Designed miniproteins, single chains, continued (4). Designs and how they scored, part 84

Each design is a single chain, and the fold is of that chain. pLDDT is the mean over its residues in the fold that is shown.

## One batch from the design tools (miniprotein)

Design m14900
Fold by ESMFold2-Fast:
Structure m14900 (fold): chain A 85 residues (1-85)
Amino acid sequence: MEAELRAQLEAIFERARAAGLAVLAAGGSADQAAQAMDDVIVSESTALLATLPPEQQPTFLELFHNEVVPRFLALIEELRALEAA
């Protein structure tokens, strides 16, 4: 169960990263790429959270805040650095 949640969170993160990179490849700004990534993360994580029993939601939120959010913020910084280069 935890391994399945981690795999789903990893897939969401990979999809968000791909969306951000696609925006940059199309000539968009880092802010537009960050918005595209945020839209994917919010949409996909909200859909996943709605599927979980109430007893599992705290574990999901803990994994999301401790593992996904820091990686998302780091990725936004990487995209801004790529735009600035």
Scores: mean pLDDT 80

Design m14901
Fold by ESMFold2-Fast:
Structure m14901 (fold): chain A 70 residues (1-70)
Amino acid sequence: MNKERLEGLRASIKAASKLAGDKRVPLPPQREIAKELGVSQASVSRLLRELEAEGVVERIPGRGTFLLPA
């Protein structure tokens, strides 16, 4: 049941990245995303790591997670 919510989040982040164009946009903290979706923080972390590998987001220690410019 959590897979569908995580796929929805993936699609939303990718869509937001395309709409942002050249802008670096901050995402909510991992813990907040996990709470809103009702999934584990580990699941959100794994999804964000996959998106980082795809060049969609950047995770900066102490700063958070950001959408990368196109």
Scores: mean pLDDT 76

Design m14902
Fold by ESMFold2-Fast:
Structure m14902 (fold): chain A 101 residues (1-101)
Amino acid sequence: GRLKITKIKVEATEDKVKVVVELENASLGQARAIGLSIMEALKKAGGYDIKVEVTADEVVVEAKVGPNVSGRDLAEAALKGALEMAKKLGAEVGEIEIKVE
């Protein structure tokens, strides 16, 4: 079937952001491309200590919130990174959930 992102969940606090991207019909290479795109977006937005975990079914990216940026700024950057790579890969995008505390 076609590559599908079934869910993007972004949770941000003042200290941390966590992004979970759930995938259907993804290759490991496509999942890695999504994870790297999110990591690059977070790094540019002021995230640090970035951790990426990739399987064919799920991408998890976690980062710490740097000085002079908000968790909300990182959440928005992460979502843009995920959506830009989804567009490049021709992926369908399902649910998007964003929680900022």
Scores: mean pLDDT 90

Design m14903
Fold by ESMFold2-Fast:
Structure m14903 (fold): chain A 123 residues (1-123)
Amino acid sequence: EEVKELARELAEIGDILAELAKRVTSAPDIAQKLIDKANEVAKTAREAAEAPDSEQLELFRKAIDKLVEALTYARELIDKAVEEGKFNEALILEYAIRQAAEVASRLAEKFGLPPLDLKALLK
């Protein structure tokens, strides 16, 4: 059940992004936006994993769209962490973003969704 496994991985990544954002203090407003969107990703991904086949595609699409928004906030947060000299926080966020993008790309491919612009997301 590769699709359900990938959905669980996506939910775990959402949870991880939210927890990492809670530890960043340089931009609390951006951190809060990341926390909120990462939690929405985790929730939607869990709903997708449990949904009937007829609803899975739309829920995965929503989870991926929310993930793209979360990754945008994470990118802004990384830039702020670098400005503050918090390079370890920036590195951990970068790693989490790359893992999230890989899982989302596998899900998108599995459901025949358009490919993610990984270059824009991962910079």
Scores: mean pLDDT 77

Design m14904
Fold by ESMFold2-Fast:
Structure m14904 (fold): chain A 92 residues (1-92)
Amino acid sequence: TPPLDVLSKSTDKSLDVDGATSFYSGSLALYAGSLNPDLTINIRIPAGASDSEVQATIDFGKLLKDKGFKVKFVISDPSLRKDLVDEIKKIE
């Protein structure tokens, strides 16, 4: 487990998280956001993710936006369905 002082120093202007389905990634994003309310959270949707994994990642982005964080999605999969891309654009 990384020391809390190391986590406190990760407050750049943006935070990148891969696959927001990870409890640790989600907890770190919320912790970093509580230290810097102007932080933009970049959520990466990995190439080859299942529809359920993509939806869970979108739902996590909605949760962060509802809590007042600035959220941006990074789409690595060019085959991602247009309806999911349109849902992402509504969150950003």
Scores: mean pLDDT 62

Design m14905
Fold by ESMFold2-Fast:
Structure m14905 (fold): chain A 73 residues (1-73)
Amino acid sequence: SVADLSDREKLGLLLAYAEIAEEERKKRGIKTTLSARERAEQAYRVFSESGALDQFLRQLLAEHPELRVAPVP
């Protein structure tokens, strides 16, 4: 389960998703000032501080189960 993942694995999932989201933004011609890494680290911090990280990751993996094999940063 998500609760069994290490902090590094949780950040890795956020990074993999941030990279997918950045590719989609680039395809749509949307310019961003933050890298995928910066977005992932910001999300990790905010969700960890609010206690929402595990809930967010559970929803993410339900929609994108392929992210479970994402490399750890």
Scores: mean pLDDT 74

Design m14906
Fold by ESMFold2-Fast:
Structure m14906 (fold): chain A 64 residues (1-64)
Amino acid sequence: VSQEEILEALALITLGIAKMLVDRGEVDEARTFADRQLERLKELGASDEIIEKARADFDEIVAA
């Protein structure tokens, strides 16, 4: 398993947790959580593609 695959999996887990918070009406908490986790993943070497896709997917979750 590559480091990139692990970071992508962590981004997906982050989005899953964020979606649960949004579904509960905790949108501000979800945004704060997602932003902090994605920034941490970026520090760990996640590619811009992984981070930008995750940010876009989060915005779609909020818009739904």
Scores: mean pLDDT 83

Design m14907
Fold by ESMFold2-Fast:
Structure m14907 (fold): chain A 70 residues (1-70)
Amino acid sequence: SITDQIRQTIDDMRNNQTVDLSSQYGRLVGQSVRNNNSDVDRSRRGMQAIMDDIGASQSNRDAFMNSFDR
């Protein structure tokens, strides 16, 4: 399910906090959200909260969100 895909991506993000991987995670989550007709704005806010929780750097957050929106 989309929820399981997002949960797996979050777990991967906790262990692998690089700019390149953050871009890949952003694309995967963004694609999953759009393909399942989920609320994009709510999902964007949810992912920002998760990135705050895992202590992601600003560069990793920017890479994730830029790829999420593409």
Scores: mean pLDDT 77

Design m14908
Fold by ESMFold2-Fast:
Structure m14908 (fold): chain A 72 residues (1-72)
Amino acid sequence: SSLDQQIAQLETRIAILTTVRNGTQYMVDHLRQTKPSNPVANAQVARDEAGIKALDDEIQALQRQRDALKAQ
């Protein structure tokens, strides 16, 4: 159905963004562990953490859309 297709598209997008988010988190954690006092690494971590926050907000919005469609 059209509804099932919309749900599948949202789930695919959530999966893609979750993979990107988790990969960025892994790199942030690695930089914090290996270069905690490096100012260039700290600046990169700050940018990447802002990116993770934006991705988390988008994922949550998509999850709410998916759940609303499933509740129909």
Scores: mean pLDDT 91

Design m14909
Fold by ESMFold2-Fast:
Structure m14909 (fold): chain A 75 residues (1-75)
Amino acid sequence: SETLELFRLLAAEGELYVAERLAEKTGDEFIKKMAEELGRLVKEMREALNSGDFERFRELYDRIVELSRELEKYI
């Protein structure tokens, strides 16, 4: 449903926000690169939602979850 997809996008944007703040706080180059990659994926996720490409939206969301799990190792 569109409601569930909007919640997933919001969750992904929240992960990006945390990654960007962590990059600012630490100055860590690896965390900065992770935040940049998350930003690109979130942008693509919004584009997929706007175009009705729900399969691509799901794939991008799963990729964001994977990267967020990787980033959690540094928190």
Scores: mean pLDDT 85

Design m14910
Fold by ESMFold2-Fast:
Structure m14910 (fold): chain A 65 residues (1-65)
Amino acid sequence: MLTPQEQKLLEQAKKGDKKALQQLEQRSQQARQMAGQLSGPVKDSAQQQSDTLQKAAEEAKKKQE
């Protein structure tokens, strides 16, 4: 699940906030990078969070066109 901060960014991005979309994309990239540095079960959890953030960013981007 998205954190409350990430969920707020998603809502703002869906409303057309370009900066909120950029912040979501940045967080998605950071989460993916962090997941790559981990191992074992914590890596799996981090990768799932990264995928969730990536999907949220893609969804918001498509809403903004």
Scores: mean pLDDT 77

Design m14911
Fold by ESMFold2-Fast:
Structure m14911 (fold): chain A 100 residues (1-100)
Amino acid sequence: SLLDEIAELEREMLTASAEERLELFERIVELLIEAAKQGEDVEVILTILLRTLQLLLNDPRMSEEQKERARELALEAIEELEKLYGRSPFLESARRIVES
């Protein structure tokens, strides 16, 4: 059900304004952390996180401030995931992608 809710928010993101995309991303991040706490696979979590972040970073309507906020949210999410999963090459790779 959490993954279904995330998928619906991802669909909403496709037609959303720049401001709404950032708000939807914040909600997706919250649900991804909750899914991780419920035992979802780290690769599934990171695939969705990085895909949705990339959508925001590639949006020419997003200001530099909004893009920096999206990166900040993604890094905070990775830090929370590191607390749940421990040290992981997937999390280390994801951190490098977000910091690029």
Scores: mean pLDDT 89

Design m14912
Fold by ESMFold2-Fast:
Structure m14912 (fold): chain A 68 residues (1-68)
Amino acid sequence: MKRPEAELEIEVENPKTGERERLRVRAFSADEARALAAMIHAIYRKEGWRVRARIRTEDGEEEFEFEP
């Protein structure tokens, strides 16, 4: 049995400038999408950015909000 592809949606916000970016990435699995979200959060946290991630799969949806 194989999981369908997952979609990762990420919003990042720079509190210094108020700049916001939205990223969409297709992942092979929910686990890959979670790993990507964690990596992006780790990168942006170093600069004090806020990160919100949403993962969609056929099994359901997961939403995470990360703050520095």
Scores: mean pLDDT 73

Design m14913
Fold by ESMFold2-Fast:
Formats: C-alpha cells, structure tokens, sequence
Structure m14913 (fold): chain A 100 residues (1-100)
C-alpha cells in the first residue's frame, strides 16, 4: 500500500507537471517545474529502494516543506503549486494512517 500511495502521488504530480509545462515559461513556472520534477524523482527513488512507511513519510514531509518554502520565498501564486502541496498533505495523512 505504501508503493500504491507513492505511485498514485507520482501519477498526480506528473499530471501537474504536464499542466505547468503548458503554461507560459516565466521564472515562476520554471521554478515550479523544477520543484515538481525533483519531487517525482525523489518519490520514484523511494519505490525503487522499497522504502518503509516511515521513510516515505519523512520524504513526503520534506518535499511538502520544500514546496511551501518555495511558494513563500518567491511569492508564487500558481494554482498548480497549491494543488501539488495539497496532494503531498493528503499523501502524508494517508501514510500516517498506515502507521496506525
């Protein structure tokens, strides 16, 4: 189920990456594209390494912090970033439920 949750998250983030890539290439969209690509890469690593629930949760929490800081530091108002943050928050919650 950890692998299933991570695969679902990766698929949703890839959809957001494709949506962001269709936007005009501004500094804001390039920052978001880079951040989403890095998040997908990190999550794919967790699947390859057969990461535990605890390892997956730690990575998702770190990615969530990274995206939230990116939004605040660069005053990003792109809806695609807000949706990516919401997906990571939901995935974190679902991973926490698996620990119970």
Amino acid sequence: SVEDLLRELIEELRRLLAEAAALPRTEQTMLVLSALHEAITELERLIREKASIEEALETVERLLDTLQRLKEEHNLTLPVLDRAIALLEETRRRLEELLE
Scores: mean pLDDT 88

Design m14914
Fold by ESMFold2-Fast:
Structure m14914 (fold): chain A 100 residues (1-100)
Amino acid sequence: GKEKLERAFKILDVDGDGVISKEEFAEVLRVVYLPEATVEDLKLVKLSDEEVEFLRELFKGLTPDQLANLFKDADKDGDGKIDFEEFKEVMLKLKPELGK
C-alpha cells in the first residue's frame, strides 16, 4: 500500500526537510544495486541494513536506469530535489501495485 512509499521517502529524506537531493538518491542507488557496497560507503545518507533491504525489495524489478529516470522525471523544476508527491507520482507509474 501507500505506506511503503511513505516509508521509502522517509528513509531517503535523511534530514526530514520533506525533499530528497540528487546526491542522496545517487548514494542510495549505489548501495541498493551494487552487491559489494555497504552502509559504510554512504557519506550523505545513514541507512541501517534493514532499511537497505527494504529499499532493495521496493525497487526489485526496476533497473538503475529506470530509477535514474525516476529522479529526472520527478525533479520537474530542475533544482536537484524531489518532494514526496513527485516521488509518489513516478513510483506509482513504475509500480502501480504500490498504490493499491
Scores: mean pLDDT 71

Design m14915
Fold by ESMFold2-Fast:
Structure m14915 (fold): chain A 75 residues (1-75)
Amino acid sequence: SYKEELRELAKEKGIELKESTIERVSKLLNSGSFRQSLIGLSDEEREEIRKKTIEKVIEDYEKNGYVNLLGQTIY
């Protein structure tokens, strides 16, 4: 799940994410819009996009203190 992957990567990077931030990001990544963007892709391609998206979320949060995801700003 996106929640578990976010928690694990944040822990590995030594970054403290608020539970509310994890919830908001996970909600957006489980949204119809994001799911629709993955339609027609192979399972391997979907996995790569998921991993890359989670990595970018953590990197952006570490760099800026917030994340821009699907047109939303999350602190």
Scores: mean pLDDT 79

Design m14916
Fold by ESMFold2-Fast:
Structure m14916 (fold): chain A 77 residues (1-77)
Amino acid sequence: VSEAEIKLATFIVSLDSAGLKSIKISLSDLAKLLGTSKATVSKLIRRWEKEGYIEYDSKTKTITVTEKGVEKALEIL
């Protein structure tokens, strides 16, 4: 598990703890928040989306976290 993936897991658990299923955030802003490159975040988001952990809508710049995604994030942390 990469440092960036641990930070993504922390972000997801923080959203869940706040009672949020989704948040509007661009991949560039998410990269800045996680302290990594946009390329790294894009690869992470694609992998987590393929596994059904998250959904990212590029048109609205909205990330939505699934129940499976919360479970995966807790497993990583």
Scores: mean pLDDT 86

Design m14917
Fold by ESMFold2-Fast:
Structure m14917 (fold): chain A 73 residues (1-73)
Amino acid sequence: AKELLEAAVKALVAGDFEKAKELFDQLGKAGQSELASQAKSLLEQMETATPEERKELERQLYSLLAEIEQQIS
């Protein structure tokens, strides 16, 4: 689970949203289905967002990633 989260964060930093969504799907199957689903939804919104909306969505995404990390730890 932690390795999947680290891989997803690396994909996000690289701008590879498709790979990040795939890794969040795998994380969801590993027991974090609700949080992983929310992360995928935020990524899909970011693809069509304005620059202003994207900053807000990024804050929400990083907050959610911290919550997932706490649940895995």
Scores: mean pLDDT 78

Design m14918
Fold by ESMFold2-Fast:
Structure m14918 (fold): chain A 75 residues (1-75)
Amino acid sequence: IELSDLADEAATFIGRKVAERLGTDDTFEILEYLADPEVLDELLEEAKKEFPELTDEELEKIKELILAAADAVLG
């Protein structure tokens, strides 16, 4: 799925925030952290604050991509 430039920047922002919180760049740890619905929703809200032009549809696409990546890596 191709994201808009704004949604791509927001997804990058979320990944960076998780890496900073965990002190790691390990994909497994980052995706396991993001697989928690409460954590993911919190980070999507932070992304919306940083990029207020993000639509609910773009936020949902980011959420779907993160969850799909978590499913693919974590099983």
Scores: mean pLDDT 78

Design m14919
Fold by ESMFold2-Fast:
Structure m14919 (fold): chain A 93 residues (1-93)
Amino acid sequence: SDIEKLQKIIDELAKKDPDADPDERLLQALIELYGEEKLEEWLSSDEGLKELLRLIYEIMGLEDEIDKILKEVESKLDELREYFKKLLEKIKK
């Protein structure tokens, strides 16, 4: 399962740097499993961003609430995209 692989990578990153930003750690784990190009692809469209958010919420154990959460964030997709793009720039440094 990709979710199990992601959780394992996140756990290993957390052990190496427990003081790291959890959101930066999550993006680093996504880059390790899927690659940077795939993450950039997800951030390039509303549909892609929703796929990324769905994956993130599954990792958090919120799969039963994904559709509700996505409806609540619909008006904030541009803000979320900019947030993730800024995090991606930061972890690339």
Scores: mean pLDDT 81

Design m14920
Fold by ESMFold2-Fast:
Structure m14920 (fold): chain A 63 residues (1-63)
Amino acid sequence: SREELGRRGAEIRRELLAEGLSGFEAGERAKEELGLGENEVAIEVGRILREIGDEIQAELDAR
């Protein structure tokens, strides 16, 4: 599902952020790792992975 791809993308993005990439670069590389082309699915999955990543970061920052 798009939600499952979004969650997987968020996990990849978090790993890349830990390696020192910017949020934008990490998000773009996560979509590339998932094999997403430039289409509506890639746009929706990109939105979901950013929302999940932001929620995780907010929870970490609150600790």
Scores: mean pLDDT 72

Design m14921
Fold by ESMFold2-Fast:
Structure m14921 (fold): chain A 61 residues (1-61)
Amino acid sequence: MTREEARAIAERIRELLREGNEVVGELAMRDLGLSRETVEAMRRGDEEAFERLVDALLEAR
């Protein structure tokens, strides 16, 4: 997976989190090892939290 592909997936995940999809947040914590604090920061539009999601997606592949 390229970083550009990971960013596109991360943006889709962030959109779902903003729509109130709690299941996507739980899956990100379980499968990608993200903290609850990181998931909540992504909902607020924190760029550092977004980059952590991108890196986690790259590491999972």
Scores: mean pLDDT 78

Design m14922
Fold by ESMFold2-Fast:
Structure m14922 (fold): chain A 74 residues (1-74)
Amino acid sequence: SEETLIGFRVIAASSEVYLAERLKENGAPKDLIEEQIKNARRLIEDIKSREHLLSDSQKEKLRETEKKAEELEK
């Protein structure tokens, strides 16, 4: 179902942000980290366009993921 697929997309977005955080922790080049964050943000925006399909727990996970991406850009 579309609800199942959007749930997997939320997990994918969270995973992309997690990868960016791990790259930063391990001293990866800034350009690589910035590209990873941009990729994560693109996925987050795609999910937000269909936010009405998300459960409350998935909406919270998306908000946490977006906040983490913002923090990594600072």
Scores: mean pLDDT 84

Design m14923
Fold by ESMFold2-Fast:
Structure m14923 (fold): chain A 94 residues (1-94)
Amino acid sequence: MSIEQVVLTAYVFALEALSSSEEEAERLLARADKVIDDALAQETDPAVRALLEEFRARLRALWARYRAGELSPEQTRAEIVALVTETGRRLRAL
């Protein structure tokens, strides 16, 4: 899987989690984390590794804010889209 496909796969799982039950959302987020973990295990470029680790940390922080009631589902969706767009832009610049 390319790094762009890893980011897109995590994005799809995160968006699906927003429309899912709490139990299913946790499973989908665990799948997103696993896809990123598997990519990090195979990636040797330190710049790409740093970007993937930042993407994971920001996605986790965003979901924590959503779970805390700080963001609506619509705001969370917009923030996930912005995060994925920015991560893709930064990957293309590498």
Scores: mean pLDDT 86

Design m14924
Fold by ESMFold2-Fast:
Structure m14924 (fold): chain A 109 residues (1-109)
Amino acid sequence: APPPPVIDVSGTLDAAGVVGDLRLALEAPRPPSAEERAILARTEAEARAYSARGDTGAASDVVLLGAMELLELYAERHDEEAARRAVAESAPVREAARARLAAHRAALA
């Protein structure tokens, strides 16, 4: 099997600092929760599947949506106002990414 794609969230400018902090928190001494692991596993599997067919745009959109889902979970768990604001401010970018992924998924049916 090809190696899994590297999850690069640095392209998400609207939440880059908070996503960076979330990544460091997930790499910190506590293991990821079952919910965080499920989001990561689903995101990796779907991004890998799109990358394997050469659809780097869909793979990028999957990574963006997975990162935002993790950030939303982080905001809920830590009651972090900056994280909640970043999630809210990312809504147009996430909506556009979801629309693109829905179109990709429909085209595969």
Scores: mean pLDDT 66

Design m14925
Fold by ESMFold2-Fast:
Structure m14925 (fold): chain A 62 residues (1-62)
Amino acid sequence: SDDKGLADQQKAFADSLVADGREEAAAKWLRGQAVSYQKMGKDELAAALFAYAEEIEALVKA
């Protein structure tokens, strides 16, 4: 589905931010995208992006 391609693209962008040492920015951006997709009824895509944001946040939180 198109949603898989969108999820992969959003994750790739987040990965680029992580590579630049911007893990907090990556997680915040993913959460913002997830909320937007959830409002559009793309619940599976939103859930995947929330999960990825939580994974990134777990690496940063002390």
Scores: mean pLDDT 82

Design m14926
Fold by ESMFold2-Fast:
Structure m14926 (fold): chain A 77 residues (1-77)
Amino acid sequence: EEKARLAAQGAYEGAKKGGASDEVARNISTAAAPWADLGGDAEGVAFAAMSGTYLGQGNREAVREAAKGAYEGAKKG
């Protein structure tokens, strides 16, 4: 629960920092949270966040920052 929340928050903030729209950032956050809640490792959560970003933008900076945020959030949870 805490891990899922922190992963989702990190993914959203990272995506926004990388230039993603609010819609894309929300999609990334939504993709990251279930993986962390189901016991996904930090890398799996980062992959889910990257997938969400990629589907919306193809923006490399947004993908990188979203994955980093999700990974760091999952590790702290």
Scores: mean pLDDT 69

Design m14927
Fold by ESMFold2-Fast:
Structure m14927 (fold): chain A 76 residues (1-76)
Amino acid sequence: MTVLKLKFPEEFEEAKKIFEEAKKKLPISDQDAETIEGLIKQAEEAYKAGDMEKAKEYFETFKLALDVAIQRAKKQ
């Protein structure tokens, strides 16, 4: 059994790259982009502070917000 923290940062970095690419290719609304950027910042700060519960909560919310924003932009 290995360190779970290594998996969390890797998955988080992948999700951030997906968001940046989506902003370039899709008409993501300013409101959705601002919300997602706020969640990214909060997740990173919580992880840096060692608050793994908050980091996981913000990251989970970020993934959901990103999926919703991509689906909305792709449908429009």
Scores: mean pLDDT 76

Design m14928
Fold by ESMFold2-Fast:
Structure m14928 (fold): chain A 87 residues (1-87)
Amino acid sequence: ASPAEREILEQEAAFSMELMSLSIALKYGASPEELRELLERMEGYLEKLKELTKQSPESDKEFGERLVENMERSLEILRKEVEEKIE
């Protein structure tokens, strides 16, 4: 992979790890504070991925943009699930 692609994939991997942690936390009834903290960490990785994508060569930018779109959709769904659970 290109250096830019590698950095993008590293942020995607970090996001995926937090997504697994959040899924487990939701299943086992974690506190609202814990759920919000996990969600904020996922948002942080997504923002880093967006920034890296903007700074990438055009060939890697398309790849990053597709990952950003997928992660934004996942985050929106999970954010709604967390809000439903803590309200």
Scores: mean pLDDT 81

Design m14929
Fold by ESMFold2-Fast:
Structure m14929 (fold): chain A 97 residues (1-97)
Amino acid sequence: MTHAVIELEIVTETEEEAEKALKDLESQLKALGEALPGVEIRLGEPVFEELPGKGTKVTITIEIEGDEAKVRLAVQAIREIAKLVGFKVVSESFRRL
């Protein structure tokens, strides 16, 4: 089994825009989980930070566990979803269990 962790970040002008982006991300990840049986996708607690003059920053950690091939496919799909929703990939890690 393989465990992967992806950290995603978005900066929006308002907290409401950040919340909408998170809801879109969550919906896309739910669809991905339904399409990839045998992979567990867990969303961590989102962290909101006000950046003076730049808006609202939100960071979220996603954990993926399963068979190595399926976990790698899920990570690739999450990168594509992140780009579509406007999130930046901050970090990625893989660990064999």
Scores: mean pLDDT 84

Design m14930
Fold by ESMFold2-Fast:
Structure m14930 (fold): chain A 94 residues (1-94)
Amino acid sequence: DPELVERLKKLLFKPLGQIDYDELIAVVEEFLKNPSKEAEEILLTFLDSLVTHVDPSLLPEEERAGLKRVLELLTKSPNPRIQEAARAALEKLD
């Protein structure tokens, strides 16, 4: 879905504190209903960046809560790479 891929790029190519987490949650829920390889690669890149580069102590409470919700949704992905990366990111935020 080109529109979903474009929405993900616009949401995720921002600093974590500037991400619209309500919109990201909606887009991730849409992705889980209709997964595509292009959206999977964007989400995997985002998750890998979270595990390697994000210090959870630097995130405000509201941004941390939104990010945790997105990651919890991604653990329900049928793609095992996304599921494992989302779990690793959740462990780092705890």
Scores: mean pLDDT 79

Design m14931
Fold by ESMFold2-Fast:
Structure m14931 (fold): chain A 119 residues (1-119)
Amino acid sequence: MLRELAERAGVKRIVVRVEESAEDLIPLLEQVLARVSEELGLPVEFEVVPPLSREEVERILEEGSPPDEIWIYLVRERLLPEGVRSRAGKRALVIDLSVLPSPEGFYELVREELGRALS
């Protein structure tokens, strides 16, 4: 299902942008995102990015990614509204890692938000 949505959307790669404050989590994130990569049949690229603002998050979600990419932003700052752990926009996700999910919980969260971002 997710692979079919990605193919229909013309997506060719996943770009994961990790805030500098969450860089220590990259080995764990790579394990989960390797599973997502295999499920979607798409390569994953990791980039470390400077701290994001709430305004930048809103712009990312509103404008979305280029048509051939899915963007996943992983943030450790409180950039989403109270009680919100993740948001999806047009081929773009933002996930709050300020409270660390389990690896399975992170996988399920990414998978759910990808479904929304690709719909």
Scores: mean pLDDT 79

Design m14932
Fold by ESMFold2-Fast:
Structure m14932 (fold): chain A 71 residues (1-71)
Amino acid sequence: MSLEEQRQRLLVLFRLIAVSGEVFVIERSPNTPEKDKRQAREDAERVLREARELKLPQKFIDKAEEILRRL
């Protein structure tokens, strides 16, 4: 609700978009190394945690959970 709070929420949303792109690439590349899949999972877990802490709209939390299930 403060300007700083809104900036933090936008940053988490940007990270969610980035992780969504990583999952999109991984799903289309069956030979993706396990190391890269683990990194994407760690990134998704971080985004989910930050989204919950900042109380982002439920739809973004649901999206982060969906991404984790796909990894």
Scores: mean pLDDT 83

Design m14933
Fold by ESMFold2-Fast:
Structure m14933 (fold): chain A 71 residues (1-71)
Amino acid sequence: MLAEEFFELVMRYAELLAEYLRKQGHEKLAEETLEMAKREEPALREFAERHATEELVEEARRQVERAEAAL
């Protein structure tokens, strides 16, 4: 289920970015980031179904791991 894995990783990255922004005092930007992610969710699912590859999923996973390490 590459499309679902990619979608989940991108959504997780948006959550981590919002958390990082809140910790830095950018609360409004954090809220806007989450609102953007929710708004684009259907488009992201379609993108994932069309374009997700194992390489892209692994790249997304690495970005999530880096973001988690930064928190």
Scores: mean pLDDT 84

